# Ledger of designs, part 79: designed miniproteins, single chains, continued (3)

Each design is a single chain, and the fold is of that chain. pLDDT is the mean over its residues in the fold that is shown.

## One batch from the design tools (miniprotein)

Design m10749
Fold by ESMFold2-Fast:
Structure m10749 (fold): chain A 65 residues (1-65)
Amino acid sequence: MAKMEAALEKAREIAKQSGEAESVEAEGDEFYVYVKEITLKTIGMLISIMGVGFEAGGSVKLYVR
């Protein structure tokens, strides 16, 4: 759990820097990335977040709101 919390904060920082995500949330060992639409910039942000999530032993799911 502590590793996932640290990874979530890093994922949120990546999302904040990109400006592409509306929110990044965690449930158990999964990250949920919420976006309005999918663009090439959104995909680049997602790849970065996936790296952080997988290092923490979790998974990442993308949702278009």
Scores: mean pLDDT 75

Design m10750
Fold by ESMFold2-Fast:
Structure m10750 (fold): chain A 97 residues (1-97)
Amino acid sequence: SARDAAAVQEARRLAEETEKLGEEAKKNMSDPKVAEAKRKEAVDTATKATSLIVDWAAQLSSEAAAELMRLANRVITTKKELDEAGTKALQEAAEKA
């Protein structure tokens, strides 16, 4: 349906946006404050995107739900990588103090 197609398209945009914000965090690694702010923004975006995509998957056709869950897994993977990077940055900051 048009609604299923629109939800899949929006979920794909959310996955791509989350990945883009993650790349921005990496590009700003020379400035720890900027890098952490962008990493946090990416994690917050990923969390919201995952919730929306999972909610859409529950409401739509089984075919759309399968694609939405695949896109949700992409967002979850990106969030996990960003959370791990943040934990490492906090450990390094604690060791310098």
Scores: mean pLDDT 82

Design m10751
Fold by ESMFold2-Fast:
Structure m10751 (fold): chain A 63 residues (1-63)
Amino acid sequence: SMEEELQKRIEKARESIYKTAEEVLKWKKKHNLSDEEAARMLSFLTGLSYEEAKKILEEVEKK
């Protein structure tokens, strides 16, 4: 159904964003980047707002 197709696309998009966040966090740890720099980097790579990117990075760090 259309609902199932949309659900799968949303899940895939979310997974892609979280994988990018994991990569950004690896760079943050290796290169001693600030929280602000990491959030801006994720924002640039994903098209999310700075505030959304910051929240996602915090979620991924807690996992």
Scores: mean pLDDT 82

Design m10752
Fold by ESMFold2-Fast:
Structure m10752 (fold): chain A 116 residues (1-116)
Amino acid sequence: MEEIEKLKEEAVKKVKEKGSLSEEEYLELLLRLYALELGVKEEELRKKAEEIRKEYPTEEELKRKLEELARRLEEAEARGDEEAVREEKFRLAAAQLALVETYGRERASALLMSLG
């Protein structure tokens, strides 16, 4: 929680100094936030995001993969399977990073909001 607040403060400072975050700075912020929330290494998320981006190179394929991962997460949570919940959250976070890296922040946000 304290590390997440510190990352947000650093982001605010960069916005004040530069007027906005670049796409690269935004991706770095998301990577750090997801790694902290999931208790995983940033390197593990980067590697998984790169694998997903290579396997699902189109927007439609990546959106379908995100919908599938979201469903798997809901099923794991319904079963109370803490290990499966952590694994599916990791995969979903990596897929979200892949989406932002490939299509940019605004388009990625629109696609994520369309998940049913």
Scores: mean pLDDT 76

Design m10753
Fold by ESMFold2-Fast:
Structure m10753 (fold): chain A 65 residues (1-65)
Amino acid sequence: GEAAREAVREAAAKAAEYLAKLKTAKPEDIPKLIGLLLRALGDAIEAALRAGDLGLLEEELRRHL
């Protein structure tokens, strides 16, 4: 459904944002950003599993990464 697609999209966008921040992060900020990235990826995977389509996660990540 639309809600499941939106959840995957939002979580994938957050994962992409944290990944981008990691590329320029100071060493002291890396652990926090890794934690945020892993949480966002976990949320995206859970949303994709609830939607019944892991390919949806790959599609949304490709748009942002």
Scores: mean pLDDT 79

Design m10754
Fold by ESMFold2-Fast:
Structure m10754 (fold): chain A 78 residues (1-78)
Amino acid sequence: MEELVEKLKEKYPEESFIAILDALYEDPTNIEALKLLIESLDSSDKEAIETFKELVSLLPSEEVKKLAEELLKKKEKE
């Protein structure tokens, strides 16, 4: 988890993205933070999307993980 969070912070160093990512790290059930992070991803940045998929796979809630996977699939089709 930590290594993936640091990798995303390197790729998206904007303060708003970092703050939302930290909020999700502190509360992995924060659906609003998860939604905002996915919406902030560049749909053409395959490496960022893959890194985020890895991070989602480590989330402790199966319900949140499933929601994130659905949102990421929609993002990839844009």
Scores: mean pLDDT 73

Design m10755
Fold by ESMFold2-Fast:
Structure m10755 (fold): chain A 77 residues (1-77)
Amino acid sequence: SAMGALLSQFSDATRTVISIAASLHGLDATTAFVLAAVRAGLSEAEIAKALGERVLADPSASDEEKALMRELIAALE
């Protein structure tokens, strides 16, 4: 799949960011965002940061998910 091919190119940290975002916001919406961002020329770090900021702003995200997300974003920048 297109998402599978993209995920194989990304770091473990970025794949974890995408996984958390997909669990909260839906796989199809997250896939559409990642594909659009790649086509727009965003870097892996920019894509991960944009998804991570959405998770951090989401009241449905757990404190543990938010703590992990902060660490993942910091590791990619």
Scores: mean pLDDT 81

Design m10756
Fold by ESMFold2-Fast:
Structure m10756 (fold): chain A 95 residues (1-95)
Amino acid sequence: MEAERLALETDITAAMTRIVGSVTILGLENAGKLELAAETRAQMEPLVEKADEAVKKAKEYAKQGDVEGAKKALEESKEILKKAMELQREAEAAL
């Protein structure tokens, strides 16, 4: 089903958001930037939560065969990943 494929893509995109967040925070901690690491974690946590919510919505839409709903959840997850990558670039610029 097309909706199932979109739900899988949403899950992969959410996993990428978690990886970007974890790598960014570890990089800051390894550089001794502990306060910036804590601030970045505080900004990343809401993005990870929103990504997880998008996955839940995408899976429910997929169960219903709702392709339009699944597409919306995927686009939401892509925007969340984009924000996480922007935070990563800002953190790297501070190193």
Scores: mean pLDDT 87

Design m10757
Fold by ESMFold2-Fast:
Structure m10757 (fold): chain A 70 residues (1-70)
Amino acid sequence: MIEEVLEEVRRLLEEAGVSEETIERILKGVRYALETKDEVVAGVVLAELSKLLSEEDFERVRRLILEALE
């Protein structure tokens, strides 16, 4: 479900020390991409997440987002 993906992304970004303003912006993008099935917006959000998260956490989030886009 979309809310489960958003909660996991928030948790990982908070653990990475990302600012609340940046977290809210990214979560808005994730929500939009998943609600609209917008692969372009999903790609932009994933590129930003890859810079903020460890490789392990990024791969987890990438899989969750791609599964939710189906």
Scores: mean pLDDT 84

Design m10758
Fold by ESMFold2-Fast:
Structure m10758 (fold): chain A 80 residues (1-80)
Amino acid sequence: SVDAVVAKLELVAKFFETKGYVDLANKARSLAEKAQKISPNEELESKADALLKEVKALSESGDYTQAVKKLDELEQLVNS
């Protein structure tokens, strides 16, 4: 659901904020606001969930460079 995607983006934002990555935290919050404005779309929700799962896994492994790329892909998805 859109609410689940938004909740996950808020958690990602808090994680980046805790690490001092203020710009990334602001980006995640911006994406959450954009996601709320999009009409429910199963394909978009499925792709967003997959990208957020990858962001979490990469962040847990310390691969922040790849995690940022997956957030950029999510930004492109919600701007489409």
Scores: mean pLDDT 74

Design m10759
Fold by ESMFold2-Fast:
Formats: structure tokens, C-alpha cells, sequence
Structure m10759 (fold): chain A 70 residues (1-70)
């Protein structure tokens, strides 16, 4: 989808690698897509990244990075 592609491009531009989609959730009547990724950050750490995208424009609205803790 357009929203998933925009989110992946954003993460790639920020230096993330091994980007894997974990889940997707639509909100705002389908206007906003929340995509949860598992990825490796530029420092080599595994992280969960939540990216919120406007599906009409492809604009990145919010990014939340969560470290993987054992």
C-alpha cells in the first residue's frame, strides 16, 4: 500500500535496515495508517518502530521507536 511504501522509504532514508512489517492498523476512517516495523537501527540495534502515515499524501505524521528489551 502507499502508506507502507512511504513508511519504508522514510525508515530507509534514516538508515534503518532489515525492515520487516509486524502489523498494520487503519485509523481516522482509513486516512491514517499505523505501521509497526521490526528493524535494525543505524547503530545495529534491533528496534520496533511505529510509523503513522497519511495514506492520501504519504506524509509521515509520527514515528515512535521502542527498544527491544529481554
Amino acid sequence: SMGVEAAKKYLESQGYSNIEVVKEAEMGGGRILAVEFKAVDPKGNEVIVDVYVDVETGEILHVEVKPLEK
Scores: mean pLDDT 81

Design m10760
Fold by ESMFold2-Fast:
Structure m10760 (fold): chain A 78 residues (1-78)
Amino acid sequence: MEEVEVGSIVDPKTGGGAILEVRIVDGKPVEAKIYHEGNEELLERIKKALEEAGIKIAEESELSEEQIEELREKLKKA
């Protein structure tokens, strides 16, 4: 069984945002895609957390603040 879960992250220190898409196989997270606003400190923290969890980073994309907010709004509607 393969599933995709999407989560929104906001850094309370900077207000910067990121969206994670995590691919889960048989209840285990295996790969993640990262969409971020170019906040290097937040991105490095996310990458470290994923590596510690054994999750492979499949894709890393920089999006504008407006695009991240639009993705966040879509998550609220789902």
Scores: mean pLDDT 74

Design m10761
Fold by ESMFold2-Fast:
Structure m10761 (fold): chain A 63 residues (1-63)
Amino acid sequence: SALEELEKRGESFHLRLREEDGMYVVDEASLGRNTEEGRLLVIKLVNDAIEKGEKEVEFSTEG
């Protein structure tokens, strides 16, 4: 899964969703320093969270 790929890289993401035109979109400022591939994985995870009705998501690899 996309989460497993982020965990394997040791990356942590604190994502915020902002409201725009009645929809929730990813606040790009919350993506931090990541690669294009990492951004795509994060976007996929956020889309899954939005489908579940979540307004914010936090991904961490802290053990």
Scores: mean pLDDT 54

Design m10762
Fold by ESMFold2-Fast:
Structure m10762 (fold): chain A 64 residues (1-64)
Amino acid sequence: SLEGFLKELRASLENYSPEEVKEVTERIIKQIDTMVQAGLISPSQGQELKEGIKKVTREIIEKK
């Protein structure tokens, strides 16, 4: 599920520095865009994932 993915991402990102968090999340966002272009996920699913990732990233960086 989207919530499950975001929870796992949050737990993973807690172990990284702010710089590493930015690099990892930028890579994931690019991967999502690639998956949308390849037709593996819908554009709306890709947008929801990217918005969720950006929110988690912001919250993790603010807490560090």
Scores: mean pLDDT 82

Design m10763
Fold by ESMFold2-Fast:
Structure m10763 (fold): chain A 78 residues (1-78)
Amino acid sequence: SKTEKLLEHIDRLLKEGKLSEEGAKVAKEGLKEGLPTEQIVLRTASADVKKAKDQDEIDEINRAVAEIHRRMLELERE
């Protein structure tokens, strides 16, 4: 399913250190609840940014969140 593919993608980003445990949890909960893509992205970014230590970590979080957003839009259009 589309949800399973997104959950796998989120888990991979978490394992690669590109997404925080809290950010991954928020994103997964949003997907399971069927929240709009924009709302999932905003909640995930907010959770991850709070745990960032410096600008480099913020930039990495923004890249990971953008990748999740892109993947969600791709799957919605399929």
Scores: mean pLDDT 73

Design m10764
Fold by ESMFold2-Fast:
Structure m10764 (fold): chain A 96 residues (1-96)
Amino acid sequence: STDELIERMADLAVKEGLMTEEEAERFVEAARLLEEKHRRGLPLTPEEKERVLEMVELLARVLVAKARKEGKVDVEEVERKAEEELREVRELLERE
């Protein structure tokens, strides 16, 4: 579920030193509020769009950290794909 995914991302970010436990709690709360707003079909404000980008950037960092830990994938390839996805998300948000 999305709730479990958000919590697991926050937990992994804390374990990998990407954020504090307090920052992780704020991240989970903000992510749930943004998901609820999107679920209601409400448009995102420019500030909320920036927060979405920050969340996607954090997810990319978590995935790279996990890839390094598991040793199952080329970390450089994961980093390149994460940068490409972030660029596409930025362009999408700028067009809307």
Scores: mean pLDDT 70

Design m10765
Fold by ESMFold2-Fast:
Structure m10765 (fold): chain A 69 residues (1-69)
Amino acid sequence: SPLEQARRELLGLYREAMEKAKTDEQEEEIHRLVQRSWGQLRRAVEAGDWATARQILEQLRKELDEIVK
């Protein structure tokens, strides 16, 4: 399903960021960001708004990369 695909992509970004995290504070920030982004992503997917879903995933990747610099 599209929702399962979106969840898989989100979890992939989460795992990659967690592997790069060096501090407990970074891990907590990653966890909070991913939880918030999942809520937004799920709503976009349920609405059939694929353009917004893609933008959410792209923005999440950028924000996660910023945390683990």
Scores: mean pLDDT 87

Design m10766
Fold by ESMFold2-Fast:
Structure m10766 (fold): chain A 83 residues (1-83)
Amino acid sequence: SSEVEAFSKEMLGRLAEAETLLHRHRDDVAANEAAAELARQTKELAEEFGKRGNEKARRASEGAIALAEELYARAVAAAQQAR
């Protein structure tokens, strides 16, 4: 559906923004923490979208959650290395 496609584009955009922060400012603890927070917020948005009860929305949500969790872990690790 167009709603699931729009959701996927928004989530990928948010995750791309977090990855840009992580890539350009890897040695900046504040930037890495901002990337982690953006990933965490993206996960929360994906969890809310999954509550729509539609199987396509649920699967799209699960994919976005997995990507957000992976990026969050990378951002947290980068922040620890920059300290």
Scores: mean pLDDT 81

Design m10767
Fold by ESMFold2-Fast:
Structure m10767 (fold): chain A 71 residues (1-71)
Amino acid sequence: MEKVAGVGGAGGKRGIEAALELKEKGYTRVVLIDANEEKLKKAKEILEKAGIKVLSPDEVHHLDRFIDATV
């Protein structure tokens, strides 16, 4: 089963960057967390085109790693 990572502040540049770095480390499935739904939608589109599966919070009962990218 593939590892799942969570990214806080995922709608911003740092959140997207962190998710791309997580893919390089083998985390091809991520949960994105941000207060801005429009930015989350755009981040999801970018990351899915890069080969990352974006999961809804409802699909995830455990995170193997969490990165808070809020600044």
Scores: mean pLDDT 77

Design m10768
Fold by ESMFold2-Fast:
Structure m10768 (fold): chain A 62 residues (1-62)
Amino acid sequence: DGEKKAKEAILKGGGTEEQAELGIKAARDGSSEGVGAMTANSGGSKEMAEEAGRYAIEAGLA
């Protein structure tokens, strides 16, 4: 499930569970970039942000 993977990526990037849930919801309403932006803003690397966006696409969130 890409949604679970996207959440894990945000958490690994230093985000909280609440931030992960908000990021996934934002991606669902907007784009996979929403999940990527949450990961990056939480101190995650560009690679983590890219993977989070990819997982969001697989989950149909973007």
Scores: mean pLDDT 61

Design m10769
Fold by ESMFold2-Fast:
Structure m10769 (fold): chain A 94 residues (1-94)
Amino acid sequence: SAADRQREYLALIGIMHREAEEILAEFERLNAPEEVLEEVRRRLDYIAEVLARAQAGEAISDAELAEVLARYNAMLRLHAELLGEPPREVRFLE
């Protein structure tokens, strides 16, 4: 149902937001350059905005979820680069 889909979207966005907060905290602990921190904060701010709207009962579209996922994956790529690790990507809509 549409309600089941929205509950799933809220749960997925909540997970991505929590993980994104942890990524930002790690960038701060590792003293990443301010321009990198600003980019990570911008991506986190968007995820936080969509999460707040979902928590307020607003219906989140597939396109909005895809944009949250794209921004989250961009944060994972920056995080992998900071750690000298292979890039990672997450997909929830397959």
Scores: mean pLDDT 82

Design m10770
Fold by ESMFold2-Fast:
Structure m10770 (fold): chain A 72 residues (1-72)
Amino acid sequence: TSGVTSATDMYSTYTTLKSKADSLTSMGNSYMSDPSMSDIGKKLMDEAKKLYDEADTAYGGYTNLTNSINES
């Protein structure tokens, strides 16, 4: 069943993107604590936000594929 396979792929994409975003957020916060690295930290945080948006999109696709019955 292709729907199950696609849902698995979307969930895998979601977890991968979320993991990258979490990593960039941690690095960004660390760099932002250093005044000389604050600009790099902000850039990393912006990149993390974009990855979180992509992760949310992938998770939305996953939930759409798995919502074949009523969620309650």
Scores: mean pLDDT 77

Design m10771
Fold by ESMFold2-Fast:
Structure m10771 (fold): chain A 98 residues (1-98)
Amino acid sequence: APQVTLSPAELTLKEGEKVVLTASANEDYAAVYFFFRRPDESTWRFLGAGPAPLTLEFEKATLAHTGEYRAAAYRELRPADLARADAVSAPSRLTVLK
């Protein structure tokens, strides 16, 4: 089955610490796209895209980085839309503390 993983699945850290999320795919996709949603938001925000494996890095975490992250894999390059992804990861939950 198509599988995309976003690691780690859950991370709690202090403001100013480095964050690295890694998206991996078990199949050859054109790209993986990172999406983010704050706990108070209903809409997923596009963060970036690239070939798998792809890392999303924040050198210094801020309270604004708290929320859910997902990786979506696409067999063909297309506009950022989770509903049109060929595979979507389980959410990665990031909590940034002061």
Scores: mean pLDDT 82

Design m10772
Fold by ESMFold2-Fast:
Structure m10772 (fold): chain A 88 residues (1-88)
Amino acid sequence: SKLEELEKKLEELKKRLSSVSAEEAIEALRELIEVLKELLKLKYSEEYENELYQLREALIRLGDPRLKPEEREEVEKRKKELLEEREK
């Protein structure tokens, strides 16, 4: 199914990220984010939502110049929520 194909692509892209340059990592992370967005549209998963957050955080750390202000704000909001939950 399309869902199974997207999940397979997600795993292949994750393996690729462990062995690429910073510039190639930005492109691979963007592709992973798009695959996760498609997966979430087909089947909601808290695990995929958390992975999406982690990938967006990684893009910010790598300094992707194409990152929109709204994307940064979403990551910072989620990071704050996770920190507050951890302190409780």
Scores: mean pLDDT 74

Design m10773
Fold by ESMFold2-Fast:
Structure m10773 (fold): chain A 90 residues (1-90)
Amino acid sequence: APEKVTIEIEVDVPEDASVSEAANKAAQAFGEKLEKEYGIEVSGFAAAGDEETKTFRFAVTGRKDGKPVRATGTGVLEDNKVKATVTVTI
């Protein structure tokens, strides 16, 4: 059966960072971690955020051993930090 993996990150961002900038940094950090620790070749990401609630959703797409992989996550921007969680099925 495919394994489900949950990955959490916390990244510092500039004081005036937008939710979009925070979501982009989270997606990049997850992409690097997925490539280095799980051997996933990241091909793209998409993010949507809400500036009022300082929350965002994102998706990372890629391949492992030529098979498509999808990861979905959520995050928050609070106190100049991005806290985000992604779940991926490998």
Scores: mean pLDDT 78

Design m10774
Fold by ESMFold2-Fast:
Structure m10774 (fold): chain A 83 residues (1-83)
Amino acid sequence: SLSPEQQRARRLSERIIKAEEWIAKEGAEAGRVVAELLSKARSPQERLDVAEGMMLFTGFLKEEEVSPRARAIAEEMRARVAA
């Protein structure tokens, strides 16, 4: 069985792959917003929060599956795309 740390690392990798696949398919304005937020991320946790926030924004994840920071990032993405 995987340790909690190993499960977290695996989750991060899986979320990044799914986010990159979505960006490749949808590739326009939302992809630009995600790229900007990722460029501002300074740690693996911040990158995870952006990836999970993006997955929440796109409907691939539910609010209960993500951190409070990821929920806040999804709200920022919604506000910026609506502007």
Scores: mean pLDDT 73

Design m10775
Fold by ESMFold2-Fast:
Structure m10775 (fold): chain A 77 residues (1-77)
Amino acid sequence: SIELPEEERERYEEIVRVLKPLIEEIRKENPEASLEEALEKIIKEHEETDPKVAEYAREALKALLEARKVHQEQLKE
């Protein structure tokens, strides 16, 4: 079993379903764009038109940045 609660896992899967096609579209136009940059663009483009998509992108970006902090902490000697 994963340490991630069931509710958080279901939300993660929903976020992936919503964001995956949008990320793919951005990456087709900008193959060099990082996942972080793609998520930031999704937020900017959808904040006015679809707040739920922007919310999902913000949540994904927050999770990505938090994961990077955990990785950096693991490098501490």
Scores: mean pLDDT 73

Design m10776
Fold by ESMFold2-Fast:
Structure m10776 (fold): chain A 57 residues (1-57)
Amino acid sequence: SADRLREERKKLNREIAEKLREIGDKIDKGLEQSRKLLSQGGSEEEGKKALLEGIAS
């Protein structure tokens, strides 16, 4: 029925939104780690490495 399809769509949209938030949190974590490293006088290459490591965690 149309009602069941609407509920399933809402569930999928919620799950997608939750996954997107998780990805965003990982990116923010990587950016913060990169920023701290750069503020300590780290190189741009070290900052990039810290960002990628944060995203992968």
Scores: mean pLDDT 81

Design m10777
Fold by ESMFold2-Fast:
Structure m10777 (fold): chain A 58 residues (1-58)
Amino acid sequence: MLKDVEGFEKLPVEEQRIAFLYVTQKKTLEEIAKELNISKERVQEMLDKLIERGVIEK
């Protein structure tokens, strides 16, 4: 859960929004990319970094 992730509030707003859409809204990478007007590859890179940092749980 996002509330249990240390440092979430210290992330850039864009990374927080991606984390919210993926974890809470359960949106696909394609849906997030379309909503934020960025590439699907960019969304995946940001999600991978958030998982590595422990911001998002699998």
Scores: mean pLDDT 71

Design m10778
Fold by ESMFold2-Fast:
Structure m10778 (fold): chain A 87 residues (1-87)
Amino acid sequence: SKAKEELKKAWEEMEKLMKEKGKEHLLSQVASSFTGEVLRSIAAIIDGKPEEIDVSVKRLEKKVYEATGDKELAKKLGDATKEFILS
């Protein structure tokens, strides 16, 4: 799906940037945050509270920004994650 390909591309761009900045050791922490926010979003859908998805996506964006220093990449990964969850 397009959502899967966009998420993969954004994730690979993040990994490349983190390796270039010598921050590859933070990849596991970002991956853990991603997993937690995806699970929270799924729980929100099941509980009939889809408004919580945007809150989860914003938390993930903040974590990516803290790890990369790149706000545009953080938003791109957040947007791709939301589309992936909703697909």
Scores: mean pLDDT 86

Design m10779
Fold by ESMFold2-Fast:
Structure m10779 (fold): chain A 80 residues (1-80)
Amino acid sequence: SEMEKIMKEIGKLYEQASPEAQKQIQEILKEALEEVRKKAEELAPDYETDPEGVEEKLTEFAVEKLKEALEKIKKIVQEE
């Protein structure tokens, strides 16, 4: 899946990164996960009416946030 491809790329970059860059990568991923969590809370009231639509929207949002995280991670690894 697209998510698996992004996560695999992030994993490779993390393994290549310095200890300092790895800490930055962890913070970027933590922020991305927090945004996904907030989106899940935002969509929670709609889950009772449209659970499939909520799951689709949350998945699309998570993929987008992971793409943004990957771009930030690439920049950090290039600057180490």
Scores: mean pLDDT 83

Design m10780
Fold by ESMFold2-Fast:
Structure m10780 (fold): chain A 87 residues (1-87)
Amino acid sequence: SLLDELEEELTEFLRELLEKGLSVEEIAKGMLEKVEELKKQHPDVPLGTLYWLAMVAIGEAVEEGLLSREEARELARIVDDALNKML
């Protein structure tokens, strides 16, 4: 489904950012740019849905041991603050 494809794309993109050894702030910026790109490509997909998929990707990274719970909380905070400003 489209939602499965978007989840996979966000999860893979986050993994690529994490592999580069970027700061939490740089990862957040990259994820926000990716969400904006996906919204432009799929204008019929609600922003809240893309936000939820981004949070799922962050949770998966924690489960895989790629991101600590503390780093994930800070990343989620930055992403949440920015997306609330876009709404």
Scores: mean pLDDT 84

Design m10781
Fold by ESMFold2-Fast:
Structure m10781 (fold): chain A 75 residues (1-75)
Amino acid sequence: DLRRRELISMIHAERRVAEIIAAGGDLELAERVRAEIERRKRELGVTEEDEKRVEPELEALEKRRAELAERLALE
């Protein structure tokens, strides 16, 4: 399960990168990155249920990161 958790964490991080690319206006590149992520999930046997199991933990970490980034930006 540890290896699966690590793979899901990597997939989550790659999705974050795709979101940043999309926010920057490169929708075509963002869609290609998302398509590649979904292809790899299928090949590795990572299911939506596997992601849901880890997602709350990853979401909590991402929220904490965003809060810290906002605090640093405030001077």
Scores: mean pLDDT 70

Design m10782
Fold by ESMFold2-Fast:
Structure m10782 (fold): chain A 71 residues (1-71)
Amino acid sequence: SISEEQIETGKKVFEQLLKTLGPEAFLLSGTTSYNLFLIDPSKLDELLEEIKKVTSVKEAEEVINKFLEEQ
């Protein structure tokens, strides 16, 4: 089951995606959107810094999936 801390982590990443990509953040795939709630909370700050640098939904998905794979 997804923990409350993982839910808050996923929300914060998505909020940063909205700030970085605007409405295009809603084009994130269902799989990647779900994967936001599987991110290790200890990696949140590092992931937020990487998300600030992305210029497209594809790049955001690649960054998110990389962080998930490195857990």
Scores: mean pLDDT 83

Design m10783
Fold by ESMFold2-Fast:
Structure m10783 (fold): chain A 56 residues (1-56)
Amino acid sequence: SRALADEHRARVISAANAAMDAHPEDGLAGSIIAGEAGKAVWEEIRADAVYEELSA
């Protein structure tokens, strides 16, 4: 659903922003950490979606 997709997007953005806030003075390093945090949340969401589809 659109609502679920919007929640997933918000979750990824929140994780990336939290990582950026933790490393505001690291510049490039902070940006890389934020990107990795976002990707980790995205992979978790993707795994959950596959599990739900297989469990239906």
Scores: mean pLDDT 71

Design m10784
Fold by ESMFold2-Fast:
Structure m10784 (fold): chain A 102 residues (1-102)
Amino acid sequence: DPLLKYLEEKGFYVAIANLAYRDYQLGRITPEQAAEAYVKAGESYLEAGKEWYEKNDFDKARKYFEKAIEYFQKALELVPDNEKARKLLEEAQKYLDEVNSK
């Protein structure tokens, strides 16, 4: 998919994850490949959340941590034993709990 290659080069992990899920539903890729795309999207949101947390913008940090959690959960729905997604979900939950204490 030429669009997927373009988005990958620009670091648009969320758009990549949505395209990967479509390709998974069409039988073009494995659940593991689609889960990996969701993990990358979640990591992108987790890093953005951490940046806003360090800047004391807790409203933006919360929003991004909630999105990170959504994508890691989607990865685990596809591949329940994905250890990376589980560990990153735990990390994102800890950050969300910290933000909610502010």
Scores: mean pLDDT 84

